# Designed miniproteins, single chains: the designs that were tried, part 7

Each design is a single chain, and the fold is of that chain. pLDDT is the mean over its residues in the fold that is shown.

## One batch from the design tools (miniprotein)

Design m214
Fold by ESMFold2-Fast:
Structure m214 (fold): chain A 100 residues (1-100)
Amino acid sequence: SPLRQEVLQIHMEAAALYLGMATMYTVMKKDPNTSEEQLNRIKELFDQVGELMDRVDAILGRALAGQVTQADLDEAQALLAQIQKLYDEMKKIVDQVDAS
């Protein structure tokens, strides 16, 4: 269905952002210029995206079961927007460390 295909696309985009954040977190843990406060904030952002990804995965499960609704697609789009915001916040911290 069209709704299933749109949810699959949103999941792929969310997963790519989550993988990018996992890479940033790994790099910042090893960077001696990362403060404890910056590392703690990066971890909080990564944990928050993990929770949002669990919600996107639940919507994907409904899509694969043929049970997806327009409300599910609207929720998935809102979750992707939240994940993008958390990614952008983590990237700002990474850019601050790189400038140090």
Scores: mean pLDDT 92

Design m215
Fold by ESMFold2-Fast:
Order: structure tokens, then sequence, then C-alpha cells
Structure m215 (fold): chain A 99 residues (1-99)
């Protein structure tokens, strides 16, 4: 399902954020992780467009756009924070949808 795919993308997004934290002194590793975060954010935005619940779609799209902006223009610290905040927001939204 689209929801299961979003959960998998969130797990990968969290993995890339941990990679960014560990790569602080390695610009090449940080650049690769940043590129993966950007691609994951774009995939989340695209999948969110298919969600039937408008409030869920808008929340997920907004959170993923914040990650996208941080991946394109932010510092590593800002990107890690954006991924953490977006992951928490999307997970809370998906949990509420099930209850």
Amino acid sequence: SDIDTLRKLLQELKYQAERLKKAKDNESEAAVARMHVLHLAQQIIQLAEALEDEAVRDTVTSAANHVKQAAEHGTIEELIKAVTDASETIEATLKALEN
C-alpha cells in the first residue's frame, strides 16, 4: 500500500540522517547522504499526492517539502533536524490514521 511504502521511505530517511551524523568529518559521505535524503523527500512528496485523506496528504507533503528545502539549501545540522522533525510529524499522522 502507499502507507506501507511511506513507512519504508521514512525508515530509509532516518537511516540517512544517522549516516549524516556519522559523516560529519567526511564531506564525500555527507554529500552522498544529502543526495539520498533529497531523493527520498521527492519520493515521499510524489506518494503523498496519491493519498485520499486531504489533511494527511497536506501534512506529509509539507513535512517532506521542509526536508527537501533543507537538503537543497541547508547545513548538515539543519538537514538532520528537518529529517527528525518531518519523521516525527509523518509517523504521528500515520498513527492517527490507524486509530
Scores: mean pLDDT 86

Design m216
Fold by ESMFold2-Fast:
Structure m216 (fold): chain A 86 residues (1-86)
Amino acid sequence: SLSFSGSITLKKGQKKIININAPKDGNYLLSLSISKGKIKVLVDGKSLGTYDVGIHSKIINLKKGNHQIIFEALSDASADYGYVHL
């Protein structure tokens, strides 16, 4: 199972870019646990949503190949993230 996880701490207006490789076409679970602030999430430049403090998960459909997940801080923010192939 291919998974990635990490922690982010961002000031308002900062971005964290995560480069990922999808080994196969399919559904991937993106998880985001925000302990502070508000974060906008983009996948390949397309907005997935904006999330407040709490535990969030989204199923994203990815084609085989390279993709970017971008976390944009709309306020000072801290979060843990992960993704896993379903």
Scores: mean pLDDT 85

Design m217
Fold by ESMFold2-Fast:
Structure m217 (fold): chain A 89 residues (1-89)
Amino acid sequence: SLKEEAIEKLEELKELLKELNMPQSVIDMVEKTIEELKKEKDDVKFALLAGSTAGMLEMYLFVEGIKDEKLHELLREITELAKKLFEES
């Protein structure tokens, strides 16, 4: 399921953020998004929440000058899954 893959990628993102010692506020934001996504039954709302969270975090990394390749790859994968889910809704 695209939703299950998106949650799996967000969990991977959360663990990578912890390994990289990112601010706790950033980690907490991703955790909150995962918990909200697990409760979301509407595919469009799910896609928008997952995509907006990934986009906001990508902007944060850009502003802070964080160039970790694995972080950017996970965010691109989450964005692509969100787009596919939105288009298939």
Scores: mean pLDDT 87

Design m218
Fold by ESMFold2-Fast:
Structure m218 (fold): chain A 59 residues (1-59)
Amino acid sequence: SKAIAAIDAQIKNIDAQIEKLKKEKKDNPQQAADLDRIISLLESSKKSLEERKAELKAA
């Protein structure tokens, strides 16, 4: 469905952002705490999108 495809696109974008931030954390260990906070927020957003996708599939 179009709605599920849109959610999948958002999840893919979030995954790309998380991977970029993980690389930045490797290169800048002194910023690890701040980067981990941002990564945690992105992972939370991803979980919410996955739950929304599951609800749409169950409907």
Scores: mean pLDDT 87

Design m219
Fold by ESMFold2-Fast:
Structure m219 (fold): chain A 74 residues (1-74)
Amino acid sequence: SMDEWLAALEREAEEIRAEGRRAGLSRAEIKTRVAQKIEEAVREGWIRETDSAARAALAARAQAIYDRITAEIE
């Protein structure tokens, strides 16, 4: 389902943030890596969904994941 797919995306984004923190990456570099994952996921999701409204909803939900994951990067 879309909800399961987005939940998996959020877990992957959280792991990217955790790995970046462990590696001592800058805030900017961690944000870049998370953004790349979110962009790849939106592209993959749009291959599976052809409806414009559903594509917009997917992109908005993926952006919300990005915003949550990056809100507290020290």
Scores: mean pLDDT 83

Design m220
Fold by ESMFold2-Fast:
Structure m220 (fold): chain A 66 residues (1-66)
Amino acid sequence: AMYAFVRFDTNGDGYVSIAAIRRGMASLGVTLSDAQLAELARYDTNGDGRVNYRAYAADLSAALTN
């Protein structure tokens, strides 16, 4: 669910930094590899180091349910 991503989006703008995602995932007991962080960077639609987690969640949902 997108609920976990909302916790990382402190601004409510639909974007989170890769560093904030890494720290947030670590606090949930999830370790992200550099490759996984690089994959998240593909959702940095603005090129500013922030990930559009809404787009990521939509792609993930499509991959899981088709």
Scores: mean pLDDT 64

Design m221
Fold by ESMFold2-Fast:
Structure m221 (fold): chain A 87 residues (1-87)
Amino acid sequence: SKLKLLLLGMKLFKEENKNKNGTLSKEQTINIFVKIGKEMGIPEGESKKISEELVEETEKNSKGEFTKEQFLKMLHKFIEKGNEHKK
């Protein structure tokens, strides 16, 4: 379920962002997507590649971090790309 994966992603975002800053680093974002990819049955190497491409495509804030809105946009794209490789 796409909704279940989105909820998992939001849970992982909250867990990484314990200081409530509302942002994630590049490394934190990739780590979350690798965990979601594992839940989807995507090999770690493919999850890392997709995550790195999404991170490079997405604009960062003034501190080089991703806001919750930017993370959600990347998460939607990650799930869509991952589902295209699963039959």
Scores: mean pLDDT 78

Design m222
Fold by ESMFold2-Fast:
Structure m222 (fold): chain A 97 residues (1-97)
Amino acid sequence: MEEALKLVEEARDHVVAAMDATTNFDAIVYGTLALIALHLAENDLKRGDVEGAIQGVKIAIKSAEKALAATTDPVAQGHLRRAIELLKEALKILEEL
């Protein structure tokens, strides 16, 4: 659980950096939805709610993928790809619990 929480926290920092780099409205909207889902997942992990955390991480991945598709900024794209990678690693850990 602690390892999954650290991956979610690192992914959140990358989504924030992506939103700071992009001026695309749709990317900012989807990035914000990813941040909301990550906030809920972090709270679920701190409470030991693994199933809630899995749902939050899945929503965050989907929202981050939509943000990635919407932006043309290469810095934002790099951060979003890294966030998605970290979230997929977190999901793998959580599904094994």
Scores: mean pLDDT 90

Design m223
Fold by ESMFold2-Fast:
Structure m223 (fold): chain A 79 residues (1-79)
Amino acid sequence: SLEEKTKETIEYFRKAGLEAEDAGNGTILVRTDKPAAEAANRLNAAGIAARAVLDKDAVELSATLSKEQKDKAIEILKE
């Protein structure tokens, strides 16, 4: 289910040391210590659709990213 995939994706980011939460509608928020707009731009340049959520210092990502996309997102967000 989408709910189970969302929970799994949140847990995947949390295990990598990132703060992640459910944003609804099959998306997640992942907090970043970088400017959210810069983080979102880097993710989009890597082929990962991302939206900056400036009021939360976070990026909004799909809960249904592939493993490869999740690993790349973690790499970018932890740089």
Scores: mean pLDDT 86

Design m224
Fold by ESMFold2-Fast:
Parts: C-alpha cells; structure tokens; sequence
Structure m224 (fold): chain A 55 residues (1-55)
C-alpha cells in the first residue's frame, strides 16, 4: 500500500540521517559531498532491508 511504502521511506530516511550525524561527529572535516554519498548508500541499504522484511 502507499502507506506502507511511505513508512518504509520515512524509516530508511531516519536511519540514514542518524548514520550521517554519527559519521559527521567522527569526521568533522568530511566534505558534504562525501556525506551525501554515504547517506545514499545507507538509505539504499536500509530501504532494501525494510522492503525484504515487508514481503
């Protein structure tokens, strides 16, 4: 359903955001472009895991 799809997107986003915050805290001089690539990788991983559990 649309609601389940939206929930998975929200949870994947929250997980990726938390990972980025932790990464920034450990690496304060890391460029935003590198953090963005890290976010995308973490989001894709989290979303795939949530989709697999939903099926």
Amino acid sequence: SREADLQALIEATQRAMAAVEAKRAENPDMPDAELHRFFVAEFDKAYAELEAKRA
Scores: mean pLDDT 83

Design m225
Fold by ESMFold2-Fast:
Structure m225 (fold): chain A 80 residues (1-80)
Amino acid sequence: MKELEREAAVLLSAAAVRVAGLYFDTKTLVKDEEKKKQLLELVDRGRKLVLEGARGTPEEAIRKAREALRLVDEGFELLK
């Protein structure tokens, strides 16, 4: 049980850091308003998943953190 709680905490922290990174890069690097809007929508969705995960069970936290990381990966692909 404690190991699952630790995994949840690590994944939520990683997801939160990556969501913040995508937000910062979008705000500082993206000049196209339409692309910026799409990236900020992904950031908002990722942030909501991290917050929901933090309020749920460890299993829910892991699942939601992984989904947030997937959305952030999509965002970084759009930055290329």
Scores: mean pLDDT 86

Design m226
Fold by ESMFold2-Fast:
Structure m226 (fold): chain A 77 residues (1-77)
Amino acid sequence: MTEEERKRAKELAKKEREWVKEKKAAGVSLDEIIEELDARAKAEKDPQKKLVLEQQASFMAMEKAIDKLIAEREAKK
């Protein structure tokens, strides 16, 4: 990657992390955030931005999986 591409990738990643945090603060579910990130990644033609969106979706999917495991443990019968 060029230095410009690397700088752009970091800026894109920061903006997407901020977007996710804002969505969470607004009460948007992890499911909706993941769906929006996946849809945006699928529609994205820029490979660098697509990669950033896919990474954010993966992080949210992991968080959802952890939340589910916690909920299952708490919902013991």
Scores: mean pLDDT 78

Design m227
Fold by ESMFold2-Fast:
Structure m227 (fold): chain A 80 residues (1-80)
Amino acid sequence: SLEEVGKKFYERFKKLSEEQQKKFLEKAKEVEAEFIAEVDANPNASREELLELTAELFRRLDKILKEVDPSLEDIEVPPV
């Protein structure tokens, strides 16, 4: 579930150094801004379309986590 994915992100984020956490947050805000812009551009989006956009957000966040700490295993984001 997306809730379990969010929990895995939080646990991994907590294991990062303060410097790595800052680097992640700086990169993540750009991805979050893009997500918000896509949601705002699609005011008639269905629940399924919004869930897919949310899944894509988590996939982009996983990529950033790995750029910050390449030793991290992939977080599996389920299809929605």
Scores: mean pLDDT 76

Design m228
Fold by ESMFold2-Fast:
Structure m228 (fold): chain A 58 residues (1-58)
Amino acid sequence: SALERGRALLERGRELGLAGDGDTAGLYASWGHVLLTEAGVPEEEARALAEEAGALGR
């Protein structure tokens, strides 16, 4: 489902951020954010999850 794919993309982004690939982590976080909002997750919640995943390498 889009929800499961969005969550998987955010998790992969988190892994990449922790490995030092912040640019690719940001791309996965952005894609996951889009899929979560399309799956009906509220924009505020989807954004918070994407920011958490994308910020782990900062």
Scores: mean pLDDT 75

Design m229
Fold by ESMFold2-Fast:
Structure m229 (fold): chain A 100 residues (1-100)
Amino acid sequence: MKLEKVSIKTKKGVVDVLVPENATPLQLALIALHVVRRLGLDEYEEVVKQLIKWAKEKGYSDEEIETFKELFDKAVRLLKEGKPLDEILYEMQRLYEKKK
C-alpha cells in the first residue's frame, strides 16, 4: 500500500498526514478527525475544504466526497458531544457500511 504525505495548513498550524493512495471515504474522514483533534474544532471548515480539494485533484467522485463529508460531520458532532473515540469510530463505520 502506497502512502502520500498531505499537509493541512490553517491559521492554527500545519499537520502532515500519511494518506493511502486509494484511501476510502471512511479513511479520509478518520484522517480529518485526527487533524481536527490536533488543530482544534474551530478549524473544522478549513480542514474539510483542503481535504475535499485534495480528493478532487486525486480523482475522487462527487459521491465519494459526499460520503466523506457525511462521515466527518458525524464524527465532529459526536466529538462536540464529548463521546469517546471508540464510540465515534464505531458510529462512523456503521454510517459508512450503510452508504455502500
Scores: mean pLDDT 83

Design m230
Fold by ESMFold2-Fast:
Order: C-alpha cells, then sequence, then structure tokens
Structure m230 (fold): chain A 80 residues (1-80)
C-alpha cells in the first residue's frame, strides 16, 4: 500500500534525526517520488545552494557521498 502523508512526514523526521540528513533533502526526495523532479532540483538549489548536477543527484538518490547516498536510497525505497 502507498504511504499516507502523515506516515511520510514521520519517516522524514525519523531519518533526519537518526541519520542527520537535512529535511530539505528529504522533502526533495518526496517531490521526486511524486514525479516532481524539477521542483525537487529547484528546492535543493535554492535551499541548500547546490549546483544543478548535485541537486539532481540528491533528488535521484545518487549523492557524491556513498554513506549519504545509501541513507537517501533507503528512504526512497520506503516511498515506492
Amino acid sequence: SSLTDEEIEKIKKEYSEKYKIPLEAMEALELAHKGKLEEAIELLQKAMGLSREAAEAIATGKLPDAEAEKELEAFEKKLK
């Protein structure tokens, strides 16, 4: 079954606190999961000051840092 908005918010808070991932990155993953990839990229660029390439990598779960990449990939799998 698909996650409710309340369950997604709970997961974002849990992952942000447990793995120290910024909430902006979690919100961008949620936008990308909902098919709003351009909004996710734009959010990361404006909120975190990232390049388009870095923002796209985060939004698609492909970070330069392998540890952060695994953490974001785990969250993305819960949204699928």
Scores: mean pLDDT 67

Design m231
Fold by ESMFold2-Fast:
Structure m231 (fold): chain A 60 residues (1-60)
Amino acid sequence: SPLQEVLFEIATLTMKIMLMNEKLKIAEKNNSPDVPKLRAELDALQKELADLAAKEAALK
């Protein structure tokens, strides 16, 4: 069903966000110059999650 497909995409994206958060924590601890890029990538993933959540709500 469309709802099951969206829920699977949300679960997959949530896992990616968790992994990106771990990368960001390591980068921050090491004062990495990649911190701003990792934050921007996290923001993009969170926006995608919000878009999927809106799609899920429209299917209920």
Scores: mean pLDDT 86

Design m232
Fold by ESMFold2-Fast:
Structure m232 (fold): chain A 92 residues (1-92)
Amino acid sequence: MKEELEGLATRVAGALQSYANAAEDLGHEEIAKALKEGIQAVDDFLENGDYEKAIEALNKAKEVLSKDERLQEAADRVIQAMDEFIEAAKKL
């Protein structure tokens, strides 16, 4: 179960990192910042178990992603990964 959460965290972090890079390349600094904050919160959760902050940061990243039509096509995959992590974290 902890191993499954660590696997989901790795998937979320990787997806958010890819999007953060794309957002930076397109000049969307606010989106890139929110995605990087999501990665940091997931990493912090893996070290200290603070799942509430991770959920808050991921919900913020989801909100910011949903506002940019240029990222919409791949946003669904990142949002799904975030939702899977949030659901698993709530069961701790």
Scores: mean pLDDT 72

Design m233
Fold by ESMFold2-Fast:
Structure m233 (fold): chain A 78 residues (1-78)
Amino acid sequence: MQLYTHTVTVKAPIAAVKAAAREVLEEFPEVLSIEVKPISDDTAEVTVTAESQEAAEKAAKKIKELASVLKPAPPPGP
C-alpha cells in the first residue's frame, strides 16, 4: 500500500490552521497524518498523508477552507 502526500501553504493564523487540521483528521478516516509547519504567524505549510491522492488533496482543501472560516471576518480598511 502506497501513502500519498500533498503539501499546501495556508495563509491563516497558526492556531486556526492547527484547529482545521485536527477537525479534518477526525472527519477523514483515509487521512493518516497531518503535519503543520509554521512559516510565520499568518502562514503555515500543511502536509497531509493519506491512503489516496484524492483524499490528501480533498483534506488539504478542507483545511484551507476551515482555517479561513475559523477567524473573524477581517475589517475593511488599508
Scores: mean pLDDT 76

Design m234
Fold by ESMFold2-Fast:
Structure m234 (fold): chain A 120 residues (1-120)
Amino acid sequence: SAAEEVLKKVEELYKTTLEKMEEAIEKLREEGKEEEAKKAEEIKREFSEKAEELLAKLKEAYENNDLLAMAKAVTEIKLLVLETLKKLGEILPEDLFNEILKEVNEKLEEVEKAAQKLLD
């Protein structure tokens, strides 16, 4: 179903965003950039906590066949990801940030395509 595809694509977006932030944090630590790594870890923690709440709302809306609630949750998750990318761009070296941007933007496009089919 379109609703199942939305849930799957949002979970993939969440997983990719966390994995790419973790990779960037590890690279910063390897380079001795401990202050930047701590800032990135804080951004990751805030993202994870807020995203987990929104994913729970999305899953509940999916189980209740509430398409409007699903659309709202998807919009909030997309906005959270964009705000997280903005915060990361202020602290990460350009090369690490661009790697995250590329992978996360690909997943955001997949979510947008799935969400468009949900409300059609």
Scores: mean pLDDT 89

Design m235
Fold by ESMFold2-Fast:
Structure m235 (fold): chain A 61 residues (1-61)
Amino acid sequence: SEEDEIRRLLLRLSSEKVSIEELKKMLANTDDEKKREALKQLIINQESIEAYEKKREELAG
């Protein structure tokens, strides 16, 4: 399914540790609405993880 293909792509991109800038470039070159939404979510996740992980370490006592 298209959803399965998108899922596999996201897993691969995450595993490759693709930068936020590269993800934004992929988003700019993608016409597929579902894929665009998935890329947007991955970008948000990547940005949030860095801030959240730091906060979690500070709060973990």
Scores: mean pLDDT 74

Design m236
Fold by ESMFold2-Fast:
Parts: structure tokens; C-alpha cells; sequence
Structure m236 (fold): chain A 81 residues (1-81)
């Protein structure tokens, strides 16, 4: 469905965002706190864009959960470094 395709695209965007934040941290461009703050801002921007485009409540709830998990994954990986 179009909703499933949208969710898959958001998942890919969030995975790339986590990788980007980790690369910036490893390169010394961001602290761990700054990387997490940037990731939280990226999640907010994704949700705001979807709401502006009229995404359903079900899609918004699914994306909010994906954003939460992506932030948790980034935090986990930063702690392992």
C-alpha cells in the first residue's frame, strides 16, 4: 500500500540519519549529546512534514514509534563506542 511504502521510506531515512550522526560523532564533528539532539530534531522534522502533507493518524503513530526506536538505537551505539 502507499502507507507501507511511505513507512518503508521513513525507516530508510531514519537508518541513514543514525549512520550520519554516528559518522559525525566518529569524525569529532559532534559530541554524543549533539548527535542525539540532531537526531531528535530530524525526527521532529519528519513528523511535521508528514502532518503538513495530511498523513493519517495511524501513519503518524507508526512514524512516532520508528523515531523513538531510531533515537534509542543511536543512544545504544554511542554508548558502545
Amino acid sequence: SAEDELIAKVEEQLEKAVETALEWYRAGLLSAEQALAWMRQEGRHILEDLKKKGASEEVIERVEELVRRAIEELERQLRAL
Scores: mean pLDDT 89

Design m237
Fold by ESMFold2-Fast:
Structure m237 (fold): chain A 55 residues (1-55)
Amino acid sequence: GALQEIIIDMLANELLKNGKSDEEAIAAIKETMKLLGYDVSDEEIKDALKRVKKR
């Protein structure tokens, strides 16, 4: 849903700007989303990282 996508994109942007690798960002986002009650795929997170890198 739109809210999950916004949260993932915000986390991806912050983690990459702080010098985290793609693998570290995927792990951190997956854990955070699980704590919020969402089960997100690695593919969905990778798509968010790709969107952030295009900017």
Scores: mean pLDDT 81

Design m238
Fold by ESMFold2-Fast:
Structure m238 (fold): chain A 94 residues (1-94)
Amino acid sequence: MLSAEELGRIVREEVLETAPEHADEAAATGLTVTQLALDGRRDDARFVAEHAPTELARLVARRMLENAERLQKLDEKEAREEARKLAREAVEES
């Protein structure tokens, strides 16, 4: 299973290539939302996603929250590839 910390790292690296000024914020938000969702605290995760300071951070948080359970079921390699794809989609939508 991909850890929330590893997912945050992947988000940071992907965002850093396109929007470096937002990379740390997007990564921190993605990590927090994923960790809360994995802990069964989905309402808290949704609150963090809704109150994230940038549109990009909110898009990352929403995609990670929607896919948290699916990412748990993937092997580690597939989960990393999916996390990169979700981060790229968030950047493209922002």
Scores: mean pLDDT 80

Design m239
Fold by ESMFold2-Fast:
Structure m239 (fold): chain A 114 residues (1-114)
Amino acid sequence: SKKEEADELLEKIADPSLTPDEVFEALQRLRDIAKGLSKEEIVEIIRKLFELMLKATPEQRRLILQTIADIVDAHPEVAGEVARILREMAEKETDPELRAELQRLIDYFEARAP
């Protein structure tokens, strides 16, 4: 199923041995698979991507955040829930630069919520 493929891609993205190019390819495939998922499944995947972001390098964080933005642009019905997840993360974030990046994304997704 597309959900099973998405879970396998998330596990692959979590692998610290992957090159940046391999992470990018997995994120691109995940974005494509999202087209066949329910709203609830997309929200679950986005939450897992944010969890991976906490353990990622700054470069990988940017790739993950851009992938989430691309998924939400294709599925605007999830934008409000994504903004809520980001607000929860921003409240717990102690790095002011990452907090500022999260706030920019909150503003981006709130503006796109229906």
Scores: mean pLDDT 82

Design m240
Fold by ESMFold2-Fast:
Structure m240 (fold): chain A 67 residues (1-67)
Amino acid sequence: MIDTLNKWTDNLQKASNVAAQLGDTQTLNDISVFAQNLSDKAKSLGDNNTAKKAQQVSDNAQNQSNQ
């Protein structure tokens, strides 16, 4: 489970970078929400490293979408 959450977080980061490059604010908003949910789940499982990483993906995607 933890390894899977980390892999999903990496994939969301890659998707966020592509969406930001394309100016796709809808996809960035969706990624932000999904990454926030992954962060919360990782935190509940005691995986603070994945939770922090997912939170950063969420925050970065949200900042890009607000631009």
Scores: mean pLDDT 80

Design m241
Fold by ESMFold2-Fast:
Parts: C-alpha cells; structure tokens; sequence
Structure m241 (fold): chain A 65 residues (1-65)
C-alpha cells in the first residue's frame, strides 16, 4: 500500500544521506546537512575549493518506486 511505499522511500532517503556522509568522511570533505522539511534534505559537501549540493526529495524517490 501507499504507507509501505512511503516508509520504503524514507528508508532510501535516510540511507542516501548516510552514504553521502560516509563518502565525505572517507574523502576528508566537510559535510553540512540541512533538513528543509520532513520530505526534503539538502546535503552540502565542501572539498577544497569546490562545493557540491545534493537535494534529496521524498517525492522524487517515491516516483522511482
């Protein structure tokens, strides 16, 4: 049902955040996580002079399910 899909999407979202944290830590990069809402997280990774922003949206993950 929809509740099961939403739960799975939230688990995927949390796992992606965790993977980005581990990737940043492994590469000596600075990571900042901003929770914009319950359904949106912005992950900012700073490596040297470069900044990369990854936007994770629950709606986008749900569309993939």
Amino acid sequence: GMAELEKKAREIMEERVKQLEELAKRNGAKIEIERVSDDEVVVKITLGDKVIEVVLKLSVILEGL
Scores: mean pLDDT 82

Design m242
Fold by ESMFold2-Fast:
Structure m242 (fold): chain A 94 residues (1-94)
Amino acid sequence: MKTLTVDASQSSLKDALKTALETAARTGEEVQIKIKDSVQGEQTQLTVDTPDGRAVLLVYKNKASGEVATATLLLDAAGNVVRVELEDIEIVPK
């Protein structure tokens, strides 16, 4: 598992999160996403187990700006990221 830190101070939360998720999809590894200065951010996670893997819905809110970004991760049984969706953008491993 690789940790990706998202810094939304210089860009929108959505743009920063998109860049982090594109990096995750490119490496094909399960990643933990952390918002920089997490005391000013909220994260809600909903996880659904399926026979073929795990689906994770992530909702990130920038507490200072009120911006909300959503992402859906699909992980295989081994915990590798096989699909990422950020709004209407699908990001898949190579």
Scores: mean pLDDT 58

Design m243
Fold by ESMFold2-Fast:
Structure m243 (fold): chain A 88 residues (1-88)
Amino acid sequence: GFGVEPELSEEERKEIEELRKKAKELVEKVKELSKESKDPKIIARTVAVELDLIGVELDYLMGAPAEEIKKNLEDLIKAAEELIEELE
């Protein structure tokens, strides 16, 4: 694998995979909903969730602790959901 592979249980791997999938889907929805926005704050928040997703994916590939990856994914999901509510 790429980097040092973390010692994850099958349950932890499945949980992280589901959270990663959810985070990716929400970030893509944020990008689509913000596509025509001219509000600098919305643009900045959209870029922030995109960068956070990249950061969490890199941490996962580099073997960061499962608890840190889960927390960062949950924080990202919450931020993306809050932004989606404001854009809808």
Scores: mean pLDDT 81

Design m244
Fold by ESMFold2-Fast:
Structure m244 (fold): chain A 67 residues (1-67)
Amino acid sequence: SGPVSAEEKAEITKKLIAEAEKYLEEELNRPDVLPADEQELAFAERQMAGSPPEARALIERAVAVRL
């Protein structure tokens, strides 16, 4: 909503993908083996809902590491 240029939309998408990629990398390199609690899972679910498909796939993979 609102007039967002195609260039701004592309930059936002790129940043969201980069953030999701970093999230996955941090989870893969996590030293503890404790499963994700309900708060962490709810937070990840909200991030997935607002993310482009490429970023969503990365977040889903990050969540799967702690299930």
Scores: mean pLDDT 74

Design m245
Fold by ESMFold2-Fast:
Structure m245 (fold): chain A 94 residues (1-94)
Amino acid sequence: SIRSLNITVNVAIIDNDGQQHQYQIDIYVDGNLVASYITNDLNAQIDISIDIDAGSIYQIQIDVYVDGQLVASQIIDINGDQSSIIISIAVQID
């Protein structure tokens, strides 16, 4: 059966160069882009809701870009029996 999964992604970016950068956070489910967030802030919270089938396994991929360059990628597998998940990532950039 189809149900909603709520995903909260918390990203902390540690950037020591003292300059403003554009950060982009892309979230994929099973290789499909479901959310893209662009900010100049070093801390971002992204809330998404997706429809899932109970008993299925989904791959969540979180890509972090700085000024258009991929700097981090995190992949996790989740079961379709979850209703909520929080993912926290910290990325150091120099």
Scores: mean pLDDT 81

Design m246
Fold by ESMFold2-Fast:
Structure m246 (fold): chain A 79 residues (1-79)
Amino acid sequence: SAGERAAAAGEMAADSLEKNGFSPEAVQYAREAAEAGRSGDVDRAAENLKKMADILIKEGHEEAGKSVKEGADRLRAEA
């Protein structure tokens, strides 16, 4: 389901960001996206992924942030 995929995406993002020493704020938005996905709230999951992406872009990771925004838009389209 879209919610299950959003949860997996958020969890993988949180783990990856934490492992690579990214900001706690970005990690927190990824975790919130995972929780929203687990509850079936795909819109809230996508919104939190986009907030995480905005932090990545601000911190100089523009390509990673753009990729996350594209992923969030795909999750919304599948919901």
Scores: mean pLDDT 82

Design m247
Fold by ESMFold2-Fast:
Structure m247 (fold): chain A 55 residues (1-55)
Amino acid sequence: KFEVTYIDWSSLSKEKQRQLLQKLAELGKEAKENNWSDEEIIKRSDEIVNETLAE
């Protein structure tokens, strides 16, 4: 691993998994359409994952 945020899918509810996937899909689409930098994509994906996985 290159120190990316890991996802423990087994600990997530179906609802959380769906929300995370939907948000990441929207992020990817927006990044492609707006030509975001790698740094911006990484930052926003970390925010989404961290928020979704936070206890």
Scores: mean pLDDT 70

Design m248
Fold by ESMFold2-Fast:
Structure m248 (fold): chain A 61 residues (1-61)
Amino acid sequence: PPVLSEETRRRVEDLLVRAAATGPGGVLSEADGRELGRLTGLPAERFIGRRASEVGALIFG
């Protein structure tokens, strides 16, 4: 998992909560995946089309 500052972790958590609540089928959009890539330094392709819970485990697990 990437090492994130407290501020960045909070932003990632907020994004994942919103994506889980509003995303079609509970999966991350391209825009949300790209933003997570920017925040974490990981490729956006790791996040796009994945469930928010799976992405949370990948970033924080």
Scores: mean pLDDT 77

Design m249
Fold by ESMFold2-Fast:
Structure m249 (fold): chain A 96 residues (1-96)
Amino acid sequence: SAEEKVDAIAKVLGVEVEPETRELLARILEIGERRGELPVAWLAIKGVLEHDVDPEELLELFEEERYDEAARLMAEKVEGGEKEALLRIAEALEKS
């Protein structure tokens, strides 16, 4: 299930995920799989688990297919080269 995949991701990253966050991330992953946006869904899950990005805001953006805005939201929680990379990803997604 998507929930089991989120559990596997959290285990690889060495973090624990709260049940409510787990359900939101599972929904994001399922949208990414269905719509061919797995790389941005992976980045969103990582952003929530490692950088305290708001999972409810990310899910809303994924439901609306606003993946460029999701990448910009992730960029707000990081600095330096990671921020620059996420902003470049957002620019690429905006043009898609």
Scores: mean pLDDT 85

